# Designs tried in a protein design run: designed miniproteins, single chains, continued (5). Part 100

Each design is a single chain, and the fold is of that chain. pLDDT is the mean over its residues in the fold that is shown.

## One batch from the design tools (miniprotein)

Design m19458
Fold by ESMFold2-Fast:
Parts: sequence; C-alpha cells; structure tokens
Structure m19458 (fold): chain A 86 residues (1-86)
Amino acid sequence: MTPAQRKVLEMMMDASSLILGGAVMIVFQEDKKAKEEAQKLLDRASALLSQAEAALKQGDLARAEELVRRATELAREAIELLKKSE
C-alpha cells in the first residue's frame, strides 16, 4: 500500500465513522422529518463511499479522494440536521 492509498483509506475510515455516528443519532431522534432527511443524506454518503472504494481499486486516487470528501460533507450535513432538530 502506497502513502497516497493509505491517506485515502484513512479518509474513508473517518467518513465511515461519521456515517455510523449519524445512524446512532437517528435512533435517538424523535423528529420524523429530520430522521427521514438525515437517513437520505447518510444513504447518499454510503453510496459515495462505495464509489470511492471502486475508484481506489482502479488506482484513481484523485477520484477516490473527491468521492470521500463529498461523502464526508453529506454525513456532516446529516449530523447538523439532527442536532438542529433537537
């Protein structure tokens, strides 16, 4: 594994942790609309991580990094939505 591949993998692990955190927050959220919108954002983030894994396997590190950044943004948006609804 190259240093560049390790960096992308660490970014993917960080994004996965945010998605998991958002999923846990949904369990304790009482606002149905906030739960549905946050779940939609987390589902999109998970799809982008799957695309990033495919890009990483193809050796496209730039594409993988961009997809992980987008996944991270969506996961953070979901978490902020859940926080504002409390």
Scores: mean pLDDT 84

Design m19459
Fold by ESMFold2-Fast:
Structure m19459 (fold): chain A 65 residues (1-65)
Amino acid sequence: SHHAEKAVEAARKAAERGDAAAASVAGWETLQHGDREGAVEAAEYALKADPTNAAARAILERAKA
C-alpha cells in the first residue's frame, strides 16, 4: 500500500543516516499494517545501521512466522 511503501522508504533513509531506532519504528508500523515483506526490508535496513538492534530482530521473527 501507499502507506507501507512510504514507511519502508523512511526506514531506508533512517538507516542511511545511521538511525537504527527510526528504521525499526518504520518496520513495526509496516508490520502492523499487514505488510510482512516491507517489515522484513525495513528491519534489514535497521540491522545494517545497528546489527545489535533488538527491535529489528523481533520484527524479523514476527514477519517470517
Scores: mean pLDDT 81

Design m19460
Fold by ESMFold2-Fast:
Structure m19460 (fold): chain A 57 residues (1-57)
Amino acid sequence: PAMTAEQAARLGLAVSGPEASPEEAGRGAYRAAKASGLTDEEAREAQRLAVEMARRR
């Protein structure tokens, strides 16, 4: 797919909003990745990246 795990993580974080917890951002990233056609393994990677990105905020 055109979207990478990092892009899905960023999208999930954006959709969840800046006030979302890291866990909420991660779930959003997983859903975004799956909706984009990424594999389950890549969706889990997007989830991990979103959690990391949310912690940086």
Scores: mean pLDDT 78

Design m19461
Fold by ESMFold2-Fast:
Structure m19461 (fold): chain A 69 residues (1-69)
Amino acid sequence: MSLIEKAREIVEEVRKETGLYVPLSYAIELLKKYNGDFEKARQDAIEYAKKNKDKFSKSDREQLREYLA
């Protein structure tokens, strides 16, 4: 899968596990941080979303805009 495809899957997994939305750009940066390691990026994104619930409840519009870009 391309980097963008993996990032979209991470966003979906975070939504499924937490009900929260992380920006696609954040998922991309995590994949870069972990050299494309999907599982490490996914776990980091889930934990970050749980820790920052209030912040990510406001990210729906940002995530949608990035997803469509």
Scores: mean pLDDT 71

Design m19462
Fold by ESMFold2-Fast:
Structure m19462 (fold): chain A 110 residues (1-110)
Amino acid sequence: SVIDDYNSKSDEIKKFLEETHERLKKLLREKAKEAGIEVPEDASVGEIFKKLVEEAPDEVRAKTFEEASKIYDESAKKVEEELGDSGEIAVSLLRMASSVFKIGAKNAKK
């Protein structure tokens, strides 16, 4: 059934979102180190991102946003290719996140 198919794909969606989260966390930690910002080992993605927004130079912020947008775009393409219509809502959310970061990168360069 459509519901059973959707439920079977939800675990695959979770896996792609977890992989995206880990890629983003690695990026944010690398950019924090580049900017000389100290980040605790147990810091969440949101906590690292907040420190980068508040403490990083504009160039590091812009590059971080550009690379984050690429991670979301790549994840959206992968979900679309692997899950098709069953991944549509996840793809839309990932592409929205990519667009937000692209705008952030443009604004950080001003």
Scores: mean pLDDT 81

Design m19463
Fold by ESMFold2-Fast:
Structure m19463 (fold): chain A 60 residues (1-60)
Amino acid sequence: MSDEELEKLGYDAAKTAVRSGAKPENVIKAVRETFTYRYGEKGGEKAEEGAKKALEELGL
């Protein structure tokens, strides 16, 4: 999976979580931990970058 795909997955996951009522401060950590488990540390870092972009776009 490419870095861009991992970032997009983290972005989409963060937007979905916030829309479902998750607290923004919990979303970044949850995304990083989940993607680190599945794709390794680099995958977690890229997904975290996507999650942060999603929260910034939402003004959070």
Scores: mean pLDDT 84

Design m19464
Fold by ESMFold2-Fast:
Structure m19464 (fold): chain A 82 residues (1-82)
Amino acid sequence: MEEVRRLLEEAARLAEEVGDLGTAEVVREAQRASPEDAIELLRMAKNVALYLAEQDPSKAAGYARLVELLERAIRAAEEVLS
């Protein structure tokens, strides 16, 4: 759980830095949620980040790092449920 919280904190900061405040808010909600609810919220955030990367290629590198952090957080949360 501590690693999941750290990854979510990094993802929220990166989303804010890239200007994706919607994804940052969803990630912060996931930090407060159960592991099951967090996984669903993070999958939604990842899909939004992927969409926004296509809309603004100048921010693509930032969104790629955000997607990587979100995928790592999802895997870590899924492992907690195993």
Scores: mean pLDDT 80

Design m19465
Fold by ESMFold2-Fast:
Structure m19465 (fold): chain A 89 residues (1-89)
Amino acid sequence: DARAVVKRSVETIKANPEKVREQINSVEGEAARRQRLLVKALEAGREDELVALYERIREATQPLLDAGDFAAAEAAAQALLDAFLAEVE
């Protein structure tokens, strides 16, 4: 479930904050920016908002996956994630 995945990520970050900080600082580009903002949201206690995001992604993508439109499903998921991360900035 989405909540279980998010909680596992939070536990990993809390267990190894130094490692996560080094990873963010050492990597440049789009992926590193997204990871940095995601970590910022989790450290700020926005876990419930991230769970809600995963639920929205599932709701938006499931009809597209059922129709066999995997490209549209991936694009919809990415757009929702990017919109959330822009708000975290």
Scores: mean pLDDT 67

Design m19466
Fold by ESMFold2-Fast:
Structure m19466 (fold): chain A 87 residues (1-87)
Amino acid sequence: MEERIDEVVEKVRALLKEKGYPDELIDRITAVVRKIMEEEYERLKKHVSEDEALERAENIALGIADMIAERTPEQAKKIIDMLEKKL
């Protein structure tokens, strides 16, 4: 689990760095992505196999990361501020 989460987080970090996001914002976004993937995995593994739970959690986390990455850094910061309050 942890190794797969780390791989997903590093993919998100690379994407945001390529898009010119500041390091502080990248760290915040990747922390939220990690938290979402961990929480979705823990929720899903109660109902499906561990492999299925990991696949679904990864898809949810990457979907959120892609949505954030389509925004400007200023817009992404507002989204992250909101998500951090919910987590």
Scores: mean pLDDT 81

Design m19467
Fold by ESMFold2-Fast:
Structure m19467 (fold): chain A 90 residues (1-90)
Amino acid sequence: SSLLFKEVTIEGTVENLEYGSLSVSFTLVDEEGNKIKVRIELEVLKSLPELKDGQKVRVTGILAGDPIPYALGMENVPLYLEVKSVEILE
């Protein structure tokens, strides 16, 4: 598979926190302004601290392909971070 399923830890600020019916998503912004899409399954969310826009967090998760472009057979699938844990830094 051309997709990498690596466990990574990234520190940044929570932006655009959105609650969906099946998951929660936000954009994690690092100190250099780099952005990565983050998704949290509802089952995982139950074990996490309350998240707010503007919080500084350390996120550990798996780099995964976006399931929608992947299901459509797209060759270049954007990566997102599937959350295992979140730590609030402030």
Scores: mean pLDDT 74

Design m19468
Fold by ESMFold2-Fast:
Structure m19468 (fold): chain A 74 residues (1-74)
Amino acid sequence: SMEQVRKLKEFLESLELPEDVLREARTVGQRAIEVAERGGDAAGMLRSGAESMRRDGRDELAEVLEEMARHIEE
């Protein structure tokens, strides 16, 4: 959980995206941090979010969320 929180913060600090995508990625990332702090499945939450974004045609955001999930699982 603490390791996942650290990795999520590192990922969010390194993001270089268009302002609108960046704002949304940070919002989802903050929710993932809260899930990780509670010992929940932050990676699973992010993957579910990415699937939802792809259904809405928001592929760029979906890719960012998938990368965020991969980053915290390593």
Scores: mean pLDDT 84

Design m19469
Fold by ESMFold2-Fast:
Structure m19469 (fold): chain A 64 residues (1-64)
Amino acid sequence: MSQVEQVQQNVVRMVQHIVETRPDMSREDLLELVDDILKTVRKVLGLSDEQVKEMRKQVLEIIK
């Protein structure tokens, strides 16, 4: 896998872990946390808007 694909998988796993360990978090709080994580990942990896949007879509499917 490319570095971008590995980071995407890690973000997905991180969000899954948060959802499982923090069921007390609201959907709005989870979305804010996800957006903060994606903002950091975008800056570190120099991702395009389209790549960030795709990662966000994958994460949103987990949050329901």
Scores: mean pLDDT 76

Design m19470
Fold by ESMFold2-Fast:
Structure m19470 (fold): chain A 65 residues (1-65)
Amino acid sequence: MSGAELFEEHVLPWIEAGRGFPSVAPGALSRATWFRMLKDGLPGTSWPATNLSDAEAQAVVDFIE
């Protein structure tokens, strides 16, 4: 799947639900922070680890910038 499709499937529902982080503009965070969040979650956030591969997580990061 493209980064846009993966974003719509795995990230957009979290934004639309207003669940804690990532209630920020996509460009407000570094690519490394987004990648870490997608793979492992972040301490102090409600963002769960995803089942995305490294390549799929990178595609989402490249889409959101």
Scores: mean pLDDT 63

Design m19471
Fold by ESMFold2-Fast:
Structure m19471 (fold): chain A 87 residues (1-87)
Amino acid sequence: SNLPKDFQLSPEELEELRKWLEEIAPYLTPEQREILEELLEYIERTGVSFGQAALEYASRHTLTEEQRELVLDMGGYLTELVSRRLA
């Protein structure tokens, strides 16, 4: 199923994302970690969807193929979290 345009994470889902970031952090470059953390913080602060947060980040930075892949991976994780919440 497609996520709603105004899809938002619950506080519990944000906590799970932060745990995931901490688990993968040793395997990320400083730049990659900063990108993911900035997206998560923007979502947490503003309550916007992941897609909107990614758009805002991309408007200020040109994403590499590697950075785009990380954003897609995070998006997949978010989709799975929402699917579990709805089940």
Scores: mean pLDDT 67

Design m19472
Fold by ESMFold2-Fast:
Structure m19472 (fold): chain A 61 residues (1-61)
Amino acid sequence: MVTAELVVEGKKITVKLEGDKATASGEDKLAAEGAEKQANLSLKKDRERAIENLKKFQKEP
């Protein structure tokens, strides 16, 4: 589990990562929703990079 805190326009937003899911909460609901969406997109991209790195070790044509 990972927790990150960020400030958007002076308002504190907390993003929590649990397994393959991200949730966000804070003083600004719109900014929290945006942070949650971005965190989930980042998790997907990180997994794609990990899979590609594993394929490089296999070196299958």
Scores: mean pLDDT 68

Design m19473
Fold by ESMFold2-Fast:
Structure m19473 (fold): chain A 80 residues (1-80)
Amino acid sequence: DEELERLREEVARETRRAVEAGDGDLLRLSIEVGKKSIELAKKAGDEELVKRYEAGLRGIAEGAREAGDEELARLAEEAL
């Protein structure tokens, strides 16, 4: 899905900037919110919303890895 790939790339870009700015705590909160949002979307049967939150978390993992924060990248991947 091209929209989900674009979302992942956009989130990765913004995550890299946030890591570079020192906003790691904000990103950790975003990962936790994303994880809970996937749980809620699954309970609601909203598969499209699940895919969107998963794309966001994949973007966080990618952006964090690109910025050199391997621990944050792993945390985002574990939230999937």
Scores: mean pLDDT 87

Design m19474
Fold by ESMFold2-Fast:
Formats: sequence, structure tokens, C-alpha cells
Structure m19474 (fold): chain A 92 residues (1-92)
Amino acid sequence: LKERIERLEKEILEELEVEGLDEKIKELIKEKKYDEAIELLLKLAKEKTKEFMAEDNPDPKVRARKIAEILRIIGIIFGIEELKRLEEELKK
């Protein structure tokens, strides 16, 4: 279980490329403040989704990149949720 937690944490930290929040999210994860990290990422995902919905850009490549960024953030959130679950299991 401990090895699985360490591996997942490393994978999340290595995949974390979020403009302006990388260092803060990494700090929260290392401090095991998972709920705070999730809240910040959810706020960012909502803001990015709102920007995407408001912008009528005719370039499909630009739109695809914005969707990929939102999906990446959501993927990181799922990873942190799993990390939180494993840490709670370890405390049993």
C-alpha cells in the first residue's frame, strides 16, 4: 500500500503542468492537503471551461488544445482523489 501511494504521488507530481498553480498544488499534495488541491484544480477547470464555452474560435486545433488542457486537469483531480482514498486506507 505504501509503495502504491508513493508511486501514484510521484506520477501526479511528474504530470502536473498547470499554469500558475504547479508549485502550490505540489506543495498541497506533499502536505497531504488533498481537498485543498482538488478545490483549486476544480476552480481552474471551471474557469477554463467557461473561457472555452465563451470563445467561438474557428480553428479546430486551438479548440482541441483547450479541451485537452481541461481533460488533463480533470485527470489530475481523479489522481488526487485516489491518492486521498489510499492514504485513508493506510490509516486503518
Scores: mean pLDDT 75

Design m19475
Fold by ESMFold2-Fast:
Structure m19475 (fold): chain A 62 residues (1-62)
Amino acid sequence: AEEIVEEAKRLLEETGGDRVKAALELSKRYNISIGEASKIVTAVDAGDMEKALKLAEEAAAK
């Protein structure tokens, strides 16, 4: 779960804050839905790390 949040942060930095590109890459990397990836990326971009982690845990189903 933490790995997904860390990758979302990295992807946002590398894409210059492009949430769509970050969500697409996160979805591919962790085999989660684009909707789930988008929610995680949005939470990370907002600085809500607790919400991002919870969403990542739910999306990964462990």
Scores: mean pLDDT 80

Design m19476
Fold by ESMFold2-Fast:
Structure m19476 (fold): chain A 106 residues (1-106)
Amino acid sequence: MENLKKFEERKKELIEKLEEIKNDEENPKESAELLIELLETLIETTGDEKLKKELEEYIKKLRENPEDMEIIREVAEFLIELIKNSTSLEIRALYETYKEFLEKLK
């Protein structure tokens, strides 16, 4: 069931976290791990084969270079743009992935 207010709040929270990741040079490995989990969630929810290939290439780049802030910023920026145009189902899945990631850090 769609709740517009929750959709907008989740979308805003995800974008704010990704903007934070772009500017946080202290925890590159943690940022890369979160970005990989978000990209994997999008692969599972999207029916777009072209998008799946692009997401898989970003996962590969992050896994090969988990401390590279240039790659982390590129992927975070890509996800921000994608999230702005994402469905409520995709936003919900991404938000749940983000919450589960935060729980693992406790």
Scores: mean pLDDT 82

Design m19477
Fold by ESMFold2-Fast:
Formats: structure tokens, C-alpha cells, sequence
Structure m19477 (fold): chain A 84 residues (1-84)
């Protein structure tokens, strides 16, 4: 269900926040999560929502792993949101 998808996404986002000591990255994950959840709640397409969650999570995970600069992280989250 959509509710189960949102709950699992929140749990994974919270785990990523716990893995970083960078307060800017933590704030960006929280902001990105909030926007993503709002978009998921407004869609009737559960498959599209699942693909979107996977995409957002991978971007957040790469930022926490320091594979993305903060600027690139914000850019990629914005692109994912815009393309949803």
C-alpha cells in the first residue's frame, strides 16, 4: 500500500540520517523526504511511487557515502522531484 511505502521510506531515510554527521546533509534528506512523501500521497500510481522512492533513496545514500557533493546531491533530488 501507499501507507506501507511511506512508512518504509521514512525508516530508510531515518537510517541514512543516522549514518551521517553532516547537519546540511541531514537537513537536505529531511526536506527531500517531506517533499517526496507529499508527492507520493497525491499520486494514484503505486508503481511510479515505488520507482520514485528507489531513485530518491539511491541519491540520498550516495550523498551519505560522500560520492556526491552537497550541490550535486541537491541538484539530483530536485531533478528526481521535477521528473515525478
Amino acid sequence: SKEELIEEFKKKADELIAKTTDPEVQRAIRAGYAIAVDLIEKTEDLEKAKEFVDRIYKIMEEAVQKKLSFEEFVKRIREAIDEF
Scores: mean pLDDT 83

Design m19478
Fold by ESMFold2-Fast:
Structure m19478 (fold): chain A 55 residues (1-55)
Amino acid sequence: DLLDRLFSADPGERAAAGREMIEMGVEGVERLIAAAPTEAQRAALERLRTAILSR
């Protein structure tokens, strides 16, 4: 699951999941933002959304 990998303790897993999310596009990230249970997770996903939009 991408959410589990994005918030993993392993920085390598987090980086790989982040790249996959960027490749999936804004719609994928927005769905995960809606599903994120914590403010910290939502903030991290919003940063990824910004990275996608900055391409």
Scores: mean pLDDT 73

Design m19479
Fold by ESMFold2-Fast:
Structure m19479 (fold): chain A 57 residues (1-57)
Amino acid sequence: VEEFLKIAENVTDDSLDQLIELAGKKGWDGLVLALSVLKSVKEYSKEEVLRYIELVS
């Protein structure tokens, strides 16, 4: 979970947008949703990131 949060802190909005678009083109709907949440928690929202990890687990 902490590793996932650190990725969210290091990734810029531009990088996230590019990853979301790429995942969408590949049809990875679950990953698109996860990356969209990461973008929304960029400032800080550890609880939302944890919820996403739980969904993938």
Scores: mean pLDDT 58

Design m19480
Fold by ESMFold2-Fast:
Parts: sequence; structure tokens; C-alpha cells
Structure m19480 (fold): chain A 60 residues (1-60)
Amino acid sequence: SLADLQAELAQAFPTADIKVDEVDGKIVLKGTVPTLADKKKAIEIASAYGDVANGLQVTG
């Protein structure tokens, strides 16, 4: 479920502000992560739950 994904992302990235949404059966990731590696990892985690549309920004 999206709630399970949101919880997993919160545990993996406790300092990042990641929001999970669903649009047309796709998981939409929104918010910011500090590194490109964090962005890639968040997408990999979300991909286990379904098709992902990436809206994450890297801030530094």
C-alpha cells in the first residue's frame, strides 16, 4: 500500500521530506532529498510497489 511505502521511505530517509501520491495507477514521489544517491535509492524502493513517476529534487 502507499502507507507502507511512505513508512519505508520515512525509515530509509529520516531527514528527507518525501511525499508519496498516486496518479493514474503510478506512484508519484515528491519532495527533496540531499543527494543523487538518495534519489536513486528512493526510486528503487518505490519501484517494488509499482510504476514510479519521479518528482524528487536534489537540494545538495
Scores: mean pLDDT 82

Design m19481
Fold by ESMFold2-Fast:
Structure m19481 (fold): chain A 100 residues (1-100)
Amino acid sequence: SMAKEKRKKELERKAEEIQKEIEERMKKLIEELGEEKVREMIAAFGERYRAQLAENASLSEEEQVQLQIEALVEFYGLDEEQRKVLEELAKLELEEEKKK
């Protein structure tokens, strides 16, 4: 249990760094394309994600979270290491929710 909590803290720290990179990438997109165009891109991406959820209406919570991570990775252009951090953290959080 202590080893799991230490790992979760390390993953949370890495996820905080990823969140800052996401915020920087969003700021750059707004600077390059303008707020209105970025808003249109987010809306179009959200529509595609909603269509994927509708096609797979029986997805488990784990599968829905995985689809959200894939969506973030694709939209913000995250690398494989960043993707793994988000996947591992999400898995640990879902396991803790099942223990409550």
Scores: mean pLDDT 78

Design m19482
Fold by ESMFold2-Fast:
Structure m19482 (fold): chain A 56 residues (1-56)
Amino acid sequence: SPVMEGTVRLFRLLADTVDRILAARKAGASDEEIQKILDDHKKEVKKVIEETNKKL
């Protein structure tokens, strides 16, 4: 199911983004650097949703 595949991809993206934020904070990343990670995550989420919708 394209919806199931899209949902799994979204959960994986969330887990990866959380890990990236935790690693960045441990390395002393600024709030600006964390915001960039969040902005990149938003773009990837949008891409997954659009690709999933195209398969429906």
Scores: mean pLDDT 85

Design m19483
Fold by ESMFold2-Fast:
Structure m19483 (fold): chain A 76 residues (1-76)
Amino acid sequence: MIDEKEVLLALTRMAASISLQTEEVSETFKKTALELAKVDPEAAIELLRELYERLKNEEAKEKVKELLKEIEEEIK
């Protein structure tokens, strides 16, 4: 159970690293971030906020901002 959360966090962190290197937010990243948010919304929000601050591409930043809004609405 704890291992599932840890694996999902690690996968999402890897996808975030790829997004930073490419300045693109992939569908795989969106999917893993949303799955992480179902298990640990706080960790997902923190990861997305860090990604948003570090990205330079405005289109990629907008995609991250949309994901943040979606996750924040879900945790209400």
Scores: mean pLDDT 78

Design m19484
Fold by ESMFold2-Fast:
Structure m19484 (fold): chain A 75 residues (1-75)
Amino acid sequence: KEEEIEKVLKEGKEQVQKEIINGASATVKGLNTFVTGSEKEGKEAMKKAQEEVKKYEQRKEEIEKKTKEEAEKLK
């Protein structure tokens, strides 16, 4: 049981880390468009980046919740 709980927590941590990296990448892409594009294009790119960050944050929270629930079931 202890080994199974450890595996669940490790897998959850790796998935959370991936979602954090995805969110950071979306932010960088939006900022790059803001610097290289027109003012209108920059504002639209930043808005899209914020929406993408919200999606990745939601997925991160969902993964964290599922990981905790699975770990609790194995106790």
Scores: mean pLDDT 75

Design m19485
Fold by ESMFold2-Fast:
Structure m19485 (fold): chain A 70 residues (1-70)
Amino acid sequence: MELEEVQRRIDEVEKRVRWARENKATPEEIGRLIDELTRVLKEALKVNAPVELIKRIQDALVEAFRVARE
């Protein structure tokens, strides 16, 4: 249940990060996405999520930070 929730949140946030990049989202919106990704990462680590999921969260965080700077 908790792992499935983490997976669903990763899918949702990945789509939002991609949307933010394509639609020139505001710094405030990007900041909220970074906060959400950070929370999802902490939750994933607590439930011992697979390395593939951790990597996806890390990749999304890197992309969100990149969008925030550009």
Scores: mean pLDDT 79

Design m19486
Fold by ESMFold2-Fast:
Structure m19486 (fold): chain A 75 residues (1-75)
Amino acid sequence: ELTREELLKMSVDELYELALQRTKNPELKERIEKLREAGVLTKGVLIDILLAPSDEEQLKIAKEAEERFKGFVEK
Protein backbone atom coordinates (compact mmCIF):
# COMPACT_ATOMS: atom_id res chain seq x y z
CA GLU A 1 0.00 0.00 0.00
CA LEU A 2 1.06 3.57 -0.70
CA THR A 3 0.92 5.92 2.28
CA ARG A 4 1.20 9.71 2.28
CA GLU A 5 4.23 9.41 4.62
CA GLU A 6 6.08 7.10 2.17
CA LEU A 7 5.30 9.38 -0.78
CA LEU A 8 6.46 12.49 1.14
CA LYS A 9 9.96 10.92 1.30
CA MET A 10 10.15 10.80 -2.53
CA SER A 11 11.27 13.64 -4.81
CA VAL A 12 8.92 15.32 -7.32
CA ASP A 13 10.76 13.49 -10.14
CA GLU A 14 10.35 10.11 -8.40
CA LEU A 15 6.64 10.82 -7.75
CA TYR A 16 6.18 11.87 -11.40
CA GLU A 17 7.73 8.61 -12.67
CA LEU A 18 5.66 6.55 -10.20
CA ALA A 19 2.43 8.33 -11.23
CA LEU A 20 3.08 7.67 -14.93
CA GLN A 21 3.98 4.01 -14.19
CA ARG A 22 0.80 3.40 -12.15
CA THR A 23 -1.60 5.38 -14.36
CA LYS A 24 -3.27 3.40 -17.18
CA ASN A 25 -5.66 6.22 -18.17
CA PRO A 26 -4.13 8.02 -21.21
CA GLU A 27 -6.01 11.27 -20.46
CA LEU A 28 -4.57 11.37 -16.92
CA LYS A 29 -1.04 10.64 -18.22
CA GLU A 30 -1.35 13.48 -20.76
CA ARG A 31 -2.56 15.92 -18.06
CA ILE A 32 0.26 14.95 -15.67
CA GLU A 33 2.85 15.36 -18.46
CA LYS A 34 1.37 18.76 -19.40
CA LEU A 35 1.55 19.97 -15.78
CA ARG A 36 5.17 18.77 -15.59
CA GLU A 37 6.12 20.56 -18.85
CA ALA A 38 4.52 23.78 -17.52
CA GLY A 39 6.63 23.49 -14.33
CA VAL A 40 3.53 23.63 -12.10
CA LEU A 41 3.36 19.97 -11.02
CA THR A 42 3.89 19.95 -7.24
CA LYS A 43 4.76 17.11 -4.85
CA GLY A 44 1.36 17.59 -3.15
CA VAL A 45 -0.59 17.22 -6.41
CA LEU A 46 1.36 14.05 -7.33
CA ILE A 47 0.79 12.54 -3.87
CA ASP A 48 -2.95 13.34 -4.00
CA ILE A 49 -3.19 11.67 -7.45
CA LEU A 50 -1.28 8.57 -6.24
CA LEU A 51 -3.44 8.25 -3.09
CA ALA A 52 -6.78 8.77 -4.91
CA PRO A 53 -9.03 5.67 -4.68
CA SER A 54 -10.21 5.72 -8.33
CA ASP A 55 -9.16 6.78 -11.84
CA GLU A 56 -12.06 9.29 -11.84
CA GLU A 57 -10.82 10.94 -8.63
CA GLN A 58 -7.21 11.00 -9.95
CA LEU A 59 -8.40 12.72 -13.15
CA LYS A 60 -10.43 15.23 -11.07
CA ILE A 61 -7.33 16.13 -9.00
CA ALA A 62 -5.27 16.66 -12.19
CA LYS A 63 -8.01 18.84 -13.75
CA GLU A 64 -8.33 20.93 -10.56
CA ALA A 65 -4.53 21.43 -10.53
CA GLU A 66 -4.62 22.63 -14.17
CA GLU A 67 -7.48 25.08 -13.48
CA ARG A 68 -5.83 26.38 -10.28
CA PHE A 69 -2.57 27.19 -12.07
CA LYS A 70 -4.31 28.60 -15.18
CA GLY A 71 -6.46 30.83 -12.97
CA PHE A 72 -3.37 32.31 -11.30
CA VAL A 73 -1.21 32.69 -14.45
CA GLU A 74 -3.68 33.33 -17.32
CA LYS A 75 -6.76 34.88 -15.61
Scores: mean pLDDT 76

Design m19487
Fold by ESMFold2-Fast:
Structure m19487 (fold): chain A 90 residues (1-90)
Amino acid sequence: MAAERAYEAAYGGGLAAARGELSEGPRGAAGYAGGVAGAAGAGFEGGLKSGSEEGAKAAYEGALKGGEEGGGPEAGKRAAEAAEKAGLGA
């Protein structure tokens, strides 16, 4: 299912980015924002290209959860903000 793929991609990307940045430390917040936002964008794009509103929502939630598990609430919020800036799901 396209929604499941979008969620998985965004979740995995967000988690991996957050984990990588955790190893860095002080620059982590900026790195998290970039990495998690990128993962959220990719997931959202995948969902949108599948022609599924559910896919877009799944990517959003996946990025939020992945980022939060890896970097905490801040990482999740940055992923959500990036998705909203993309103007997807209008």
Scores: mean pLDDT 56

Design m19488
Fold by ESMFold2-Fast:
Structure m19488 (fold): chain A 80 residues (1-80)
Amino acid sequence: SELVEKVIKILEEEAKRLEEEGKYELADYFRNLIEKIKEMSKYYSGEEVVKKLKEELEKIAKERPEYKEIIEEILKKIDE
C-alpha cells in the first residue's frame, strides 16, 4: 500500500533525525512502531493501519507531553 509505504518512510526519516540528535529512546520507539506497521500491513488495509497508527501516536503524545511537538509534525506529514 502506498499509504503504508509513505508512513514508514516518514517514521524512518524522523527516527534517523532523532538518532542524529542523540534522542535514542524516541528513535527506538519509532523503529519498533515501523516493525509493528509492517506486521499489521499483512492483515489490514492501508487505511486501517494508518488509522490505528494515528490513534497510537495521539495516545503517546498525551502520555509523554515532551514528544507532543514531534508527533504532531509526523501526523501533519501523514495527512499531506
Scores: mean pLDDT 84

Design m19489
Fold by ESMFold2-Fast:
Structure m19489 (fold): chain A 90 residues (1-90)
Amino acid sequence: REEVIKEVKELLEKGKEEIEEQMKERVEKWREQGLPEELIELYRKLVENTLNEDFEGVKEQLEKLVAATPEEHKETVRKAVEELVAELEK
């Protein structure tokens, strides 16, 4: 019983680590593509601040980030959010 609880907790923690790694890779690519640093920093802080909440809450906050993104960068940010949401749903 306690062993099963530990395994579930490890899986949840692994999911958070995967999301953090994907965020770091995405931020580096976005900097190379010339996205504004203010938008990149907002994205980073949003992901970091929501990682301790339930995954549905994280998903909603990421969708709000896409809505706040300037149109010229919206498609790039939307794709990154979709990839993070897919990782959360694993």
Scores: mean pLDDT 65

Design m19490
Fold by ESMFold2-Fast:
Structure m19490 (fold): chain A 61 residues (1-61)
Amino acid sequence: DAAAASSVVRLAGGSGSREAGAAAAKGPNQEEAAKAMQDHGGLSEKQARGAGEMLAALGLA
């Protein structure tokens, strides 16, 4: 969900806003979720990849 995704984005070192988390959670897959986290969370590519992996482990992406 958006709150859990927002927490994952924050843990990856980016913005933890609910908007960034919601965008990541609504992405059709990990790759698009990672791009959403870069665009809305300010994450680097490596940080977005890590966050996407965590979202997949949580069943969110």
Scores: mean pLDDT 60

Design m19491
Fold by ESMFold2-Fast:
Structure m19491 (fold): chain A 56 residues (1-56)
Amino acid sequence: SSTSLSRNPLTSLGDVSQEALDILKEYKKLGSNFKLPDERLQLLDDLDMLHALTKL
């Protein structure tokens, strides 16, 4: 791909939630004091809010 299309919209809740769960799972599995980047941490916060709303 030579052209970078501006496409970064929030995916379906299921997909977004899956990413959060995957990160959490990996984070716990690591146990090697691995630091998540700010962008990933921001995603977790956003996903956590969405997940809470859906579970409401």
Scores: mean pLDDT 56

Design m19492
Fold by ESMFold2-Fast:
Structure m19492 (fold): chain A 74 residues (1-74)
Amino acid sequence: SPEELFLDYLERALQLAEDMGETEVAELYRKAIEAVKAGNYLEAFELYQKAEDLLSPEGAARHRAIRAEVLARA
């Protein structure tokens, strides 16, 4: 489902942000995951967009790769 794909992406994005030491980005992904689990999809999407806007160019490239992997399972 779209919700399962979004949650899978957010969980993988959180792990990457933690591995890269992007603490503020990681916190936003954690909040987005909590919002999805609570059914607050608009809030989750807003938090997701804020996290993506804070990514470094290197981080953004790695997150694009994760999105491609998740979409390949759709």
Scores: mean pLDDT 82

Design m19493
Fold by ESMFold2-Fast:
Structure m19493 (fold): chain A 58 residues (1-58)
Amino acid sequence: KKFARALYDVKATSEDYISLKKGEVAEVLDDSPGIFVKIKKNGKVGKVLKRAVELVEE
């Protein structure tokens, strides 16, 4: 199972994005080619920049 860990505090700038605090981990739903990762956090689905997160496999 794949997770994304925030490298720094990330704030959502639109409805399609998810806010993360530094060190926070969210489940990866879609890691397709591109600059964004689709994640799920506390039942909410959205995207974050790949450069803002570390991808971890469990």
Scores: mean pLDDT 76

Design m19494
Fold by ESMFold2-Fast:
Structure m19494 (fold): chain A 98 residues (1-98)
Amino acid sequence: MSEEEKIKKKIEELVKESVPEFKADLEKEGIKLSDEEFEKLIEFIFKLAYEDAKRNNLKSDEELENAIRAALGAALLMAEMAKKLGQSLEEVIELFES
């Protein structure tokens, strides 16, 4: 495997490990998502963390964990924004990615 593939797999593992805590944070904020919407948010978290790792050449576990925490925070804000605006989560994510 390339170094890029190793980093990608590490990010995938760390994102999976964060899923239970992230679900608890969403429930605490009163955000209810379908399974499809939740999967879209997890994909968004992965993309943000991976792009951060590539842009800033992040390789250590601490750096990758910090990138994932930042991505989790961004995803939570997007879910809150979608709820407040009465818009779909997919529409809010698409606006951010465009």
Scores: mean pLDDT 80

